# Designed miniproteins, single chains, continued (5), part 77

Each design is a single chain, and the fold is of that chain. pLDDT is the mean over its residues in the fold that is shown.

## One batch from the design tools (miniprotein)

Design m18840
Fold by ESMFold2-Fast:
Structure m18840 (fold): chain A 65 residues (1-65)
Amino acid sequence: SEEEQKKAAEEFLTSPEAAELLERLRSVPDEERAAVIREAIYRHKGVELSDEVLAAALAFATALL
């Protein structure tokens, strides 16, 4: 469900494992950030995000930069 996807994304992005992801996001162009986040969450949580949840995760991660 989208609620489960949002929880997985939020839990990952607030975890220590997200530190490497945030460093990578700072080094890539803005248009590549969504793909980087989608890949990281899939690798760590085994969850594929919908476009709506991915947009929310991108906004959340960008606020942490």
Scores: mean pLDDT 81

Design m18841
Fold by ESMFold2-Fast:
Structure m18841 (fold): chain A 62 residues (1-62)
Amino acid sequence: NIKKGNEYMDKGQEALEQGNKEEAIEYYKKAIEYYEKATEDPSVKEEAEKNAKSAKNNIEYV
């Protein structure tokens, strides 16, 4: 789930760099879904919560 979240974060960043704001937001939303799923695993919970917050901030400031 962390790996999938990171993949969608990278896609969101690329879309944003290309000026595709709406596409970037959709990728960041998918990243959040995977990071939130990852919080169910205690070994990666803190990392997943931090990454989900980062993705949410990216949506807010796009």
Scores: mean pLDDT 81

Design m18842
Fold by ESMFold2-Fast:
Formats: C-alpha cells, sequence, structure tokens
Structure m18842 (fold): chain A 81 residues (1-81)
C-alpha cells in the first residue's frame, strides 16, 4: 500500500540522517585522536587537551543523535511489516 511505502521511505531518510550523524561523530573522533597526539608536546598540552575534550563531547552528541534516529527508523520499519 501507499502508506507502507511512505513509512519505508521515512525510515530510509532517518537511516540516512543517522549515517551522516555517525560520520560527524567519526570526524570528531579523529579530531580528538589528533588533539591527543599533539598533547604529547608539552608546549601545546593544555590547549590540545581542551580541544580533545570538546571533540569527545561533540562525538558523544552526534552518536546519541544517530542512535535516536536509528531507533525511530526501526519503529517505522516495524510498523511497515
Amino acid sequence: SEELEKLKKEAEELRREAILEEASAGVYEIGAAVSDLVSKNPEFREESLELKEKFEKKKEEYEKKAKELEKKAKELEEKAK
């Protein structure tokens, strides 16, 4: 039915959004890792550790958003069965 196709499309859109949020989390994970490496130089330690903490917090925010989107997509997929 047209209603089932609409639910599937909405679930696919949420899945795509979740992938983009996970990709953003991955970028911040790389940023945190780079900041950690730079923090091994005593000259940049404080600033690099602050950046690491900010990037880790952003990673967690994007991971949480991705999980919420995945949960909503799964709920729509179950309704479409």
Scores: mean pLDDT 88

Design m18843
Fold by ESMFold2-Fast:
Structure m18843 (fold): chain A 83 residues (1-83)
Amino acid sequence: MSAEHKEKADKYEEEGRKLIEEGEKLAKQDPKKAAEAYKKAARKFGESQGHYMTAGRTPENLAKAQEATKKALEAYKKAKELE
């Protein structure tokens, strides 16, 4: 297991979560900026997924990678709904 990949995956997940929070705050006031925040979140969750997959094939890392994939898809859908 690469500690570096797990650390990066956790960091990208945290960044994605903050971008979702930003998008939620903006959604009513500025849907276009909210959509941009959600698209950025989707990219961050995608990066997180890649790093979890590279870190090692433990059940924990696989579950986190799957969750990151789900979060990326949901963020992208939210962005499209606001455009």
Scores: mean pLDDT 83

Design m18844
Fold by ESMFold2-Fast:
Structure m18844 (fold): chain A 72 residues (1-72)
Amino acid sequence: MEEVIEAILNKDYERLRELLISEGLSEEVAERVVELIKEKRFDEAGALLLAHGRPDLAEALSIAAKKLKEAE
């Protein structure tokens, strides 16, 4: 989880994609989540993760999104 948060905070979208795939998400779902995050559509990315049964990843995304908002 910490690695996912760090990848989002560092805007390392390639690492984020690989981490999501390693966590068991399909390549298609991982790519869609990364696209939504790039577009700052964090609520939609979180909803997609929840729909695929990954509330842990949705929570990590929520934490990262909050930190990004506080830094700007």
Scores: mean pLDDT 83

Design m18845
Fold by ESMFold2-Fast:
Structure m18845 (fold): chain A 75 residues (1-75)
Amino acid sequence: TEAEAVEYLNEAMKALSEGKYKEAVEYFRKAMEAATTPEELERLIGVMEAAKKTMPADEQAQLDKLIAEARARMA
């Protein structure tokens, strides 16, 4: 679970660095699905908020939705 979340997060960051924004969003979604603890979700939220600053508007909107879902799961 934690190992899967970390692996997907690493793939998301790699895709982001290569300008593959749609792939990055899909990997962030997979990382969120694999996350099982509030600590994992908090880490994902931080990374997604930093990542969206470098992404086009469409993908920023998708990350905003994922961030909201992650925050809801922490409550």
Scores: mean pLDDT 81

Design m18846
Fold by ESMFold2-Fast:
Structure m18846 (fold): chain A 60 residues (1-60)
Amino acid sequence: MEAIAKAREALEAGKGWEAARHLAEVARADPSKAEAAGRAALAAVRGDAEAARRELEKLV
């Protein structure tokens, strides 16, 4: 899923809000991933890149 790859790239670049936008697209496209995508987005916005990456790994 392209949105997951873009979210990962944004996290690596330190762009938490950009990562959260891509994670919102993941949740909209696949509701079964909404919980993990939401947790990853919250962690990214809060600046917790490690927690965001862990939640992102659950999406693959």
Scores: mean pLDDT 80

Design m18847
Fold by ESMFold2-Fast:
Structure m18847 (fold): chain A 63 residues (1-63)
Amino acid sequence: SLREQAAEHEAKAFDAYEAGDLEAAIEHLEKALEYNKQVAEQTGDYTPAKRMEELLKKVKEEA
């Protein structure tokens, strides 16, 4: 499902971040955001997408 794909990429982003691979973390967060935006279009729930946008902004500030 789209929710499972978003969760998978979020998990991979955190693993990459812990490893110090900020480029990989950003790539996976961007993919998680894309899937969460698709979920928002289907459900009207933009909360997960907004959370991913906030995390992505913070990680990009560190990169």
Scores: mean pLDDT 83

Design m18848
Fold by ESMFold2-Fast:
Structure m18848 (fold): chain A 80 residues (1-80)
Amino acid sequence: SAAENRAYGIELFKKKLKELMDKYDVDITNPEEQKLIADAVREFAAWLAAHPDASREEINAQVDELMEKLKKKLEEIRKK
């Protein structure tokens, strides 16, 4: 169901976000890094609200896209 796919998406996003934060040693006390995490969470929540009937395949693709985007933004702030 749509509700089950949404629940799946939330748990997948949480898992992937934790894996990325652990892998890249994200410092949540750093305001720039904290903002990137908060923005990613907000963007995913907005996407789920806009796509209430999203399939698991669409959710997987969106989570992967957001994780790649977050990784690139994190690398950019760390280069400065």
Scores: mean pLDDT 87

Design m18849
Fold by ESMFold2-Fast:
Structure m18849 (fold): chain A 62 residues (1-62)
Amino acid sequence: MEKDYEEYSKKLREIALKQAEEFHKKRNDELSKLNDELTKLIEDVRAYIEKLQAEIEKLRAQ
């Protein structure tokens, strides 16, 4: 009785683990895309801040 239960349980766990691994990989891919988008946004904001800082330094120097 227990042997049939253990074999069936093991197969179910293997399927669940495979699905969990696929889910984890998919989430990692989504996070990578978000990181790329955030990096671009940060670079755009940084460029804008650098322009503002350069203008402030010009005013400070004069």
Scores: mean pLDDT 83

Design m18850
Fold by ESMFold2-Fast:
Structure m18850 (fold): chain A 59 residues (1-59)
Amino acid sequence: MDRFELLELLLKGQDAARDKNLEEVKKILKELREKFPELSDQTLKAIENMLENIYKYYS
């Protein structure tokens, strides 16, 4: 189901952000835009901001 794939990508994005793996974070964001074009721009920006905050501030 597409919903499970979305959740899996979000979890992978969070893990990559915590691991400071910028390349994987960018890859996940690209996959989200490509596989889920129905997501609003506001939702995609919220996800990007969430991952950026995890990447920047998680120690």
Scores: mean pLDDT 78

Design m18851
Fold by ESMFold2-Fast:
Structure m18851 (fold): chain A 75 residues (1-75)
Amino acid sequence: MWEELARQATRAALAGDDEAARLHAGAAIQTLVDAGYSVDEAEAKVTATVRETAPDNQTALDAVRQAAAGLRHQL
C-alpha cells in the first residue's frame, strides 16, 4: 500500500503537480507510521522508493522531505 502511494507521489511530481506529490508522499509516510515505523524510518523508505523510480526527480524528493517535516510537527 505505502509503496503504491510513493509511486503516485513520484508520478504526480513528474506531471508537475507538486501539491499532489506532497499529499501522496504524506499519505505513504503516515501509512508507515501507523504500521509502527518512526517518521525518520518512514521518510527513508519512501525516499528509497522514489529514488528507485525517478532518482533525479527533485520535486518528488522535496515533497517527501516536506511531508515528513509536517508529520514531525503533528506528532
Scores: mean pLDDT 82

Design m18852
Fold by ESMFold2-Fast:
Structure m18852 (fold): chain A 95 residues (1-95)
Amino acid sequence: SKQVEELRKRLHELTDRAVELANRLDQIMNDPSVSKEEAEKMINDGRKETEELKKQLDEIVEKAPPELERDVIIAYMALIGAESAVLLAERKLKK
């Protein structure tokens, strides 16, 4: 249905956004040219983005039919990856 296609698109966009966020945070934390202040701002922005993505995923899950179960699981895995990247970046910054 059109509703299922729209939910699938939202899940794919959320997954892509979470993966891109995790990759950005990893690159920043391994870049010696990035200042501690710049890294802190990007980590704080990343945390806010993971909170937004979590809210969006919760809304989609409430409406998602069984045929989207795999897409939902992939989105959850990507979000966990992004949240983990934020936590790891915060730990590195405190050193």
Scores: mean pLDDT 88

Design m18853
Fold by ESMFold2-Fast:
Structure m18853 (fold): chain A 104 residues (1-104)
Amino acid sequence: SMAEKKREEMKKLIEEALELFKKKLTEKTGLEELAEELKKLLLEGLTTPDPEKLAEIQERTEKLLKELVEEMAKKLGISLEEAREIIEKIAEESVKEVEEKFKA
């Protein structure tokens, strides 16, 4: 159906955005394992139909994101606030690059 095609296209865009996010994070921090785990959790959250599993994934994502922020802050010698802003900027840039590539 048309709705299924739209869902598959959105999934591909999200998968590419998450892969780019992982690459940018790894290049800047070397935190490849944490970036890969976050990518997997976010992708699973987007594809699961189970609301109980969604709640579990959300809790795990929040915990992993906190660990990523803390490890980035330690590695770069910056504040937790600065690390959070860097992660948010990398995520935004990754989404924009993928959207521009596929909306052309």
Scores: mean pLDDT 80

Design m18854
Fold by ESMFold2-Fast:
Structure m18854 (fold): chain A 83 residues (1-83)
Amino acid sequence: RIEELVRALLAGDSSAVLPLVIEAMKEAFKRLGREEKAESLKATPFTTADGTKVYKFSVEPTDEEVDLMAELIREAAARVRAA
């Protein structure tokens, strides 16, 4: 699933960004044994004054969870590019 979202993003589908981040965060939470937190994760989009799109999550991720999420996305991107 993360690989499918990475493929969509690399093909130019920017709408895949939020689903990719959510799916990778949920997977990071599950791998760390935090399944309840994975089920509770929601994102609220908003646009800053300079036109930057940002998202606020309903649960605060820890540095450990963010690092694992980033690693999972990076590994999925490497696999997609290698295939």
Scores: mean pLDDT 75

Design m18855
Fold by ESMFold2-Fast:
Structure m18855 (fold): chain A 88 residues (1-88)
Amino acid sequence: MLKELSPEELAELIRRGFEAEKELVRRALEAGLISEEEAEEALKILEEGEKRAVEAALKGNVDEALKVIKETEERLQPLRDRIAERAR
């Protein structure tokens, strides 16, 4: 599926995915599930990941874009685990 998209279409899907993740971070902060400091760090990680993944996608490097997305997800996993634990 991703291989059939133009670089611009792939970049748009990546931006959409990162925006959804940023909204989840903002919602977790509003719900008191994370601190403002944890939210700021998560948003910085997401902003960096989005920029790098979008740049890779626009260059037609799908493998690099997916690697950046995975690395960003791995960096955020401890925070996601904490949110999931506190949301129970």
Scores: mean pLDDT 83

Design m18856
Fold by ESMFold2-Fast:
Structure m18856 (fold): chain A 55 residues (1-55)
Amino acid sequence: SDAEAGRRLVAGARAATTPAQARAVIAEAKELLASTDDPEARRNAEEAIRIAESV
């Protein structure tokens, strides 16, 4: 589900230790934001981007 995808992205963002890993999470989160209307998925995708941008 989109909500589960969002949760996995947050986990991926927290686990990211390299710029390449962070970029992959950001790209996937942006794709999820473009394709979903689920409020939980959107919140988690935005959180994942914010976390990954700090790597």
Scores: mean pLDDT 86

Design m18857
Fold by ESMFold2-Fast:
Structure m18857 (fold): chain A 62 residues (1-62)
Amino acid sequence: SIEELKKRGSEIAERAEKLPEEKRLEVFELLKKAFEYLVEGKFEEAEKLIKEAEKLVEEEEK
């Protein structure tokens, strides 16, 4: 659902606060674009970008 994608994006953003500035900015750019897709009703595209942001955060946390 849209609500689940928004919540997931918020959780990713919170985790990104702990990352180096360059990586944090990259995550926020992905989340911003995902949000744009959500308001356009392009849920598949939004989910893909959210997954990319999540993967980036996971890789940097390791």
Scores: mean pLDDT 82

Design m18858
Fold by ESMFold2-Fast:
Structure m18858 (fold): chain A 78 residues (1-78)
Amino acid sequence: GFVPKTEEEKKALEEAERALEELRKLAENDPELAKRAEELEEKLKKAENLEEVRKVKLEAGIEIGIHLIKEAVDKVTA
């Protein structure tokens, strides 16, 4: 896995891990989202550089955003 060498790299890794933790919490009652969280956790473990770490954070953020939009739409159309 990626080994951070600078404060910026450590922060990026921590932000990616935090995003995955948030995604996991949202996924507790959503098996499809849980599977996606697992896939992103595996990508983070296999990350070799800072760009890959940032990509995992971005992808996790997108999944969180999609989930929140879907919940908002479901509430409006109910």
Scores: mean pLDDT 81

Design m18859
Fold by ESMFold2-Fast:
Structure m18859 (fold): chain A 53 residues (1-53)
Amino acid sequence: DEEKRKKIRELVLKAVAYYIRGIGYDIDGDEKQAERDFKEAEKYLAEAEKLEK
């Protein structure tokens, strides 16, 4: 399903963006903001995994 593939790709790209931002906050010592960004990344990855099934 082409539409399903496209949606999975979008969700994965969003997750990656949140991970990158979270890593930046972690390096800067803002652990609370890093944790929030990592949580958002995990949510988008979970959404993508649901669509893969």
Scores: mean pLDDT 84

Design m18860
Fold by ESMFold2-Fast:
Structure m18860 (fold): chain A 96 residues (1-96)
Amino acid sequence: LKKLLEELKKLALELIKLALKYGGDSKEVKEKLEELKKKAEELKKKTEDEEIIKLIEEIIEAAEELTKAKTIEEIIGLALRIIGLLLDLELKLEKL
């Protein structure tokens, strides 16, 4: 689990950086979202904890909303949400 979480965190941070640089509706962001969704699905398959699955799904949803973001303010807001959800996920996994 910890290795998949670290990979998911790296992909999420790369997604945020690309969205800030190229905009949410960029090809670079869409390609990085596909990588993030694939890694998130791998993490979901490694757990039966419903709270962890819900947090992963909320991360995917926030990342998908980032691809629709048209303003820098929307990108920043979604980036902060994704970071917060990743921190909650890490804390939940450490308690297992």
Scores: mean pLDDT 84

Design m18861
Fold by ESMFold2-Fast:
Structure m18861 (fold): chain A 103 residues (1-103)
Amino acid sequence: GGDDLTLGSLAFLNEDYEKAAEYFKKALDKGNPVAAPLLEKALQKIIEKDPNNAKALTELGKLLFLQGRYEEAIEYYEKALEIDPNNEEAQRNLEEAKEKLAK
């Protein structure tokens, strides 16, 4: 229950970017497209604080991929795999993004 977009915005204001990203992702998964740029901003803030956060890098790559931003998605997936080479989700999504650019 609750407005995930509002809760995410409140978390972002309190600089709890991990909590903000969680709520914005929930809003996006429920079909609210306004959550996408807010999720991107929250993930960018997480990466700014910790450039080696493989989870945040993978989530940003996934968001960019869903938006058709395949070249940018590849950069974040490659960075995530430098930190966690066994991330099967990042490996699969990287391969798919490269296939999108090759066609």
Scores: mean pLDDT 87

Design m18862
Fold by ESMFold2-Fast:
Order: sequence, then structure tokens, then C-alpha cells
Structure m18862 (fold): chain A 74 residues (1-74)
Amino acid sequence: SEKEELEKGIKELERIIKENENNPEPEKQKLRLEAEATLELLKYLEENKDAPEEEKRKKLAELAAEKEKRLAEI
């Protein structure tokens, strides 16, 4: 089911974030940021299912740009 797959995905992302919380290695910090960005995206899409496609695309682009900015700081 869609809900079950979403819940599993969220738990996996939360696990990745937690496992890399204390890791000083840049590659692991990037992995954590990628997981955090993906989790934020999934939460946005779940909360805004009925939003217009154009509005969703704009928000996805904004989230992608913010992710790239955060990754560049590592």
C-alpha cells in the first residue's frame, strides 16, 4: 500500500539520519543531508497532496536548490 511504503521510506530515512548524526566524515554528512532533504520533500508532498501540480513543481525546485546549497557547505 502507498501509506505502508511511505511509512517504511520515512523510517529508513530517519534511520540514516540517526546513524550518521555523530559521523564527522563529509561523505556521511552529505548522506545525512540527502536523507533530511528527502524526508522534508516526502512530508511536504503528503501534507500537500491536493496542491496544484505547478505549485508542487515550484516547491520541489525550491527544496532541491536548498539541498544543493546545504551540500555545498560540507
Scores: mean pLDDT 81

Design m18863
Fold by ESMFold2-Fast:
Structure m18863 (fold): chain A 65 residues (1-65)
Amino acid sequence: SEAEKYLEEGKKLYEEGKLEEAGEKFWQAIRLDPNYKEAWENLGKVLEDLGKLKGAENAYKLAEK
């Protein structure tokens, strides 16, 4: 699916250290599938690495559904 493609692109960007671009791709995946647990989990990791701790906590909670 298109959501899966955005998740894959985001993971690649995260591995490259492109945190803000990775977060944008994970957001695109979430916009297509708001119940996409893996996309919320990966968004949480990006937000944590960017120091956005409250945002990371919220993303992880949404990953748990």
Scores: mean pLDDT 86

Design m18864
Fold by ESMFold2-Fast:
Structure m18864 (fold): chain A 88 residues (1-88)
Amino acid sequence: EREKLIKAIEQEIELLKKFYEENKSKLSEEEKKKLEEALEYLEKAKEAVRAGDLEKAKEYLRKAQEYLGEAYEIMKKRGITPPEMEID
């Protein structure tokens, strides 16, 4: 169901925004930029789902996951524990 997928994406956005706000003082500029890119793609995925374009939504979710993965690798090198998030 389209609504369930939208709710799941909204939950991921909220979790990521909360992590960003709670850790903002400890995040590097590069980490912040990658997290912001991930948030942008999650928002685009949500709008694609609303439009009924599930293939486009999957593409945007993959992009969000890519940026999150890049941010998490940088965080790990700096001793920051990334949030537990799964994106379909």
Scores: mean pLDDT 80

Design m18865
Fold by ESMFold2-Fast:
Structure m18865 (fold): chain A 78 residues (1-78)
Amino acid sequence: AAAALAAALEGVEKAETGEELGELIAPALAKASEEAAQAAAEGLVRGMGLANIRPDDPLTEEAKELIKAAVREAVAAA
């Protein structure tokens, strides 16, 4: 769980677009348990919605922080 969260947050930090975010997060989710991977993915989708970001939109630092917070909350709740 912690490893999946750390890798997902690293992917968000390194991503420049919503599409790149998905590509960077995929290896992290592949290393996680199904439950942890699903929680992280749900947090990612929720965070993108809160930041009002689409897959092809550029990620601002503010959007990255919102997405990271949503991922942390989703994984902690699982």
Scores: mean pLDDT 69

Design m18866
Fold by ESMFold2-Fast:
Structure m18866 (fold): chain A 58 residues (1-58)
Amino acid sequence: YEEEIKKDPNNAEAYYNLGVELMKQRKYEKAAEYFQKALELDPNNELARAGLEYAKMM
């Protein structure tokens, strides 16, 4: 996913997927940052919004 972001920084899906991987690694603060970036690129991404809320609670 990091390679996709380097090639296309506007890839909201790649930011969301990286956030999910960081959640699995318990890196909640970084996961929240990537979910926020995904929402900035695609504000209608409900999964990224839910991920951001969950990451902020941890």
Scores: mean pLDDT 76

Design m18867
Fold by ESMFold2-Fast:
Structure m18867 (fold): chain A 62 residues (1-62)
Amino acid sequence: MMDTEKVARELRERIERLLKEGKITPEQAERLMRHLDALRDSSSVVLYTSMSIEIMAAEMEA
């Protein structure tokens, strides 16, 4: 629960930065935000890992 809140905050900030940098589309940002909300509800480690990989991949975009 506490850990999920911390994780959600960090992921949200990263998503917002990617959107500001134009590395993801507004549609991708909306989708990631929806997944973030689902993560808060389920506290799934698998969801967290999948989202982290997707965000990192976007951050590495040329």
Scores: mean pLDDT 74

Design m18868
Fold by ESMFold2-Fast:
Structure m18868 (fold): chain A 64 residues (1-64)
Amino acid sequence: VYEWTLEELERELAAMKKAPQVADELAKLYRENGDEDFAEQYELAKKNAPKMIEALEAEIERLR
C-alpha cells in the first residue's frame, strides 16, 4: 500500500465503495440462476467490503 500514490489509493477506494453494490447485484443474479454457492460468496464479499474501505480511508488520511 505504501508503494501506491495518493491518487491510486483514492481510485482503489472508489472501486471498493462500488464493490458492495456490484456484489449485491451478482449475488441476486446467481441466486436467480440457482447457483446458491456463488451467491453466498458474493454476499460474503459484500460483508467484508466495509473493513477494506476503512483500511483504505485510514491510509489515504495518513498520506495527506
Scores: mean pLDDT 73

Design m18869
Fold by ESMFold2-Fast:
Structure m18869 (fold): chain A 81 residues (1-81)
Amino acid sequence: SMAEALRAQGEAHLAQARAHTDKAVASTSVDEAKAHLSAMGRHGQLAIDYYNEVSKQLGLEVAKEVQDLAQRGFAALAALQ
């Protein structure tokens, strides 16, 4: 169904956002961390958009998770300086 396809796309992008956050946290250089945070932001926004098409509530829940990923990633970037 369309809803199943949208959820699958949203979950794939959310998984990429999580993976890039983990890579940003594991980064030993500012440039590496920034590159992964940029990728996290792109995939996070796509995940939010796909889940918003399924339901407003799911979009809000995913947006909260993406915000928590961003906070974790940017904290790791700050610790490298």
Scores: mean pLDDT 92

Design m18870
Fold by ESMFold2-Fast:
Structure m18870 (fold): chain A 79 residues (1-79)
Amino acid sequence: KEELRREAEEALRRAEEAGKEYKKLKEEGGDPTKLTGAALRAIGDLLTASLLATKAGDEELVERAVELGKELGLSIEPL
């Protein structure tokens, strides 16, 4: 399951990047459509990371994904 773990780490990195974009747009208080799009992207990436980490059996990666979601104020639920 080494490949699943690497994929989970990559998905988590993408989620972190999407989360940073979301926070930046939220701070700027500008376009609500862009803010919504960034939030949905971050949620999708977090969900993917959580699922892959769960399949890999990596509890630390699952916890990191959940913590990131909480930090962003976004709820995620694994499939």
Scores: mean pLDDT 74

Design m18871
Fold by ESMFold2-Fast:
Structure m18871 (fold): chain A 58 residues (1-58)
Amino acid sequence: MKEKLREEARRLAAELGLSQETADRIYEKVLKAFEGTNLSEEEAIVALRLALRHEARR
């Protein structure tokens, strides 16, 4: 999950015009926020997309 999730974060960030450094930062924040929970891959991707879109609009 982690490897695929990180790749997805970088891909989504590129689509939104965000830097890869921003992608890595948001990925780490999402991962930490859900530490100790059993997230599905789909739930994790939704959380990443929402966080990256929020960052892009802010």
Scores: mean pLDDT 75

Design m18872
Fold by ESMFold2-Fast:
Structure m18872 (fold): chain A 57 residues (1-57)
Amino acid sequence: MTEKEKEEEKRKVKELLEKLEKKYGSEVQSISALTREKQIQELEKKDSEAAEELKKV
């Protein structure tokens, strides 16, 4: 990936996490500060569909 594509990917991840934060509240806020690997692990526990979506990004 180019740096542009990585930047877009990061933006999509942030937007996805913000959307989840609206649904699940403060539990997801701490996840947004983690690395992608950790974000996926934590999301799998709370919302497996969102974790799959994050893996695709």
Scores: mean pLDDT 70

Design m18873
Fold by ESMFold2-Fast:
Structure m18873 (fold): chain A 102 residues (1-102)
Amino acid sequence: MTREELEELLKRAEEVAEEAAARVQTEAIEHAKRAAENGVDFSKFPQELIDEILENVEETIARAEELLRAYDEAETEAIRTALALQGVQLYVQVAALKYLLK
């Protein structure tokens, strides 16, 4: 893989991972806020929405794992730092979502 191919892949992975993570986090937070305002009743959460959130969480985790794997194979400190930051961001977002859904 060339440096240009790696930079293009990293940029695309970052954009897609950020979009997926933001979408999952935002929807879960909005649901948690509305549930808290009316008294938390997880039984009223639509199963279809829960399934969609879980699917997006799994996708976000998979992307974080791929970014961390690329970190181990990266030859420059700058690339390693960028990949590590993306991985940490994705894991923090997933952890927050899991906390809200428990």
Scores: mean pLDDT 55

Design m18874
Fold by ESMFold2-Fast:
Structure m18874 (fold): chain A 75 residues (1-75)
Amino acid sequence: VEAGLENFRKGRELYKQGKYEEAATYFEQAANDFLAAGHREGAAIAYRMSAEAYQKLGDTEKANEYRKRAEELAA
């Protein structure tokens, strides 16, 4: 839980700085940490943020992939 929150916080800071590739990586790590802790909603939010970061990079394929993963976890 704590590791997921720390990685999510770092991702948000990097996203605000325009470092979208690094932000996406931290959001992916946060999602995996949340899943390992059984927090599906936290993982869904983290995957959505990763999708937004990939969209900023123009990587529509990865953005759609992570958006879909977030939807599957939120259901």
Scores: mean pLDDT 84

Design m18875
Fold by ESMFold2-Fast:
Structure m18875 (fold): chain A 80 residues (1-80)
Amino acid sequence: HMEELEKEKKRKLGFDLEVYAALIEMVRAVTGDEAEVQAVRDRFIDELAEKYGLSDEERERLRAMTPQELIAKAKELIEE
């Protein structure tokens, strides 16, 4: 049962990462301001870290990822 819950949690994280990647691209397209993009990244990653219990290392990894890398990570998590 715990293994099933962990798989479901990974899939939900994957879906949230897809939303996050789309949100980054939307904010960049609308504002053209990398400071606004960074603010959105920081808030969303902090929300994900709280929701999914992510480590500081995982938070920093997600902050460093491009939208394309986030989509790839999301697909990996969803397919798991």
Scores: mean pLDDT 77

Design m18876
Fold by ESMFold2-Fast:
Structure m18876 (fold): chain A 100 residues (1-100)
Amino acid sequence: TQSHIRNAIRYIGRSIQSIRNGDIDTGIQYLQQALSHAQQAYSQTTNSSVQQHIQDAIQYIQDAINSLQNGDIDSAISHARDAIFHLVQALQDIGDSQQS
C-alpha cells in the first residue's frame, strides 16, 4: 500500500513537470501510471480513512487527465496537486495507525 501511494505521488510530480515543459502526452502517461498505482494501493488497504483519501486522489487524477485532454492546463495542475494532497493524507493515516 505505502509503496504504491509513494509511486503515485512520484508519477504525479513527474506529470506536473512534463505539463509545465509543454509535454502534454508525457504528462498524461505519467498520470495514467499514477492512477494505476493509486488503484493498486486502494485494493490493498482495508482502512476506511486511507481508502477514502486514495479514492479522492483517484478522482482528482482522472479529472487532471480529462483537463489535459481538453487543453485546460491550469485545471489539470490544480487537480494533480489535490491528488498529491490526498495521497499524502493517506500516508499520514497509515503512519498514525502504526503508532497506535
Scores: mean pLDDT 85

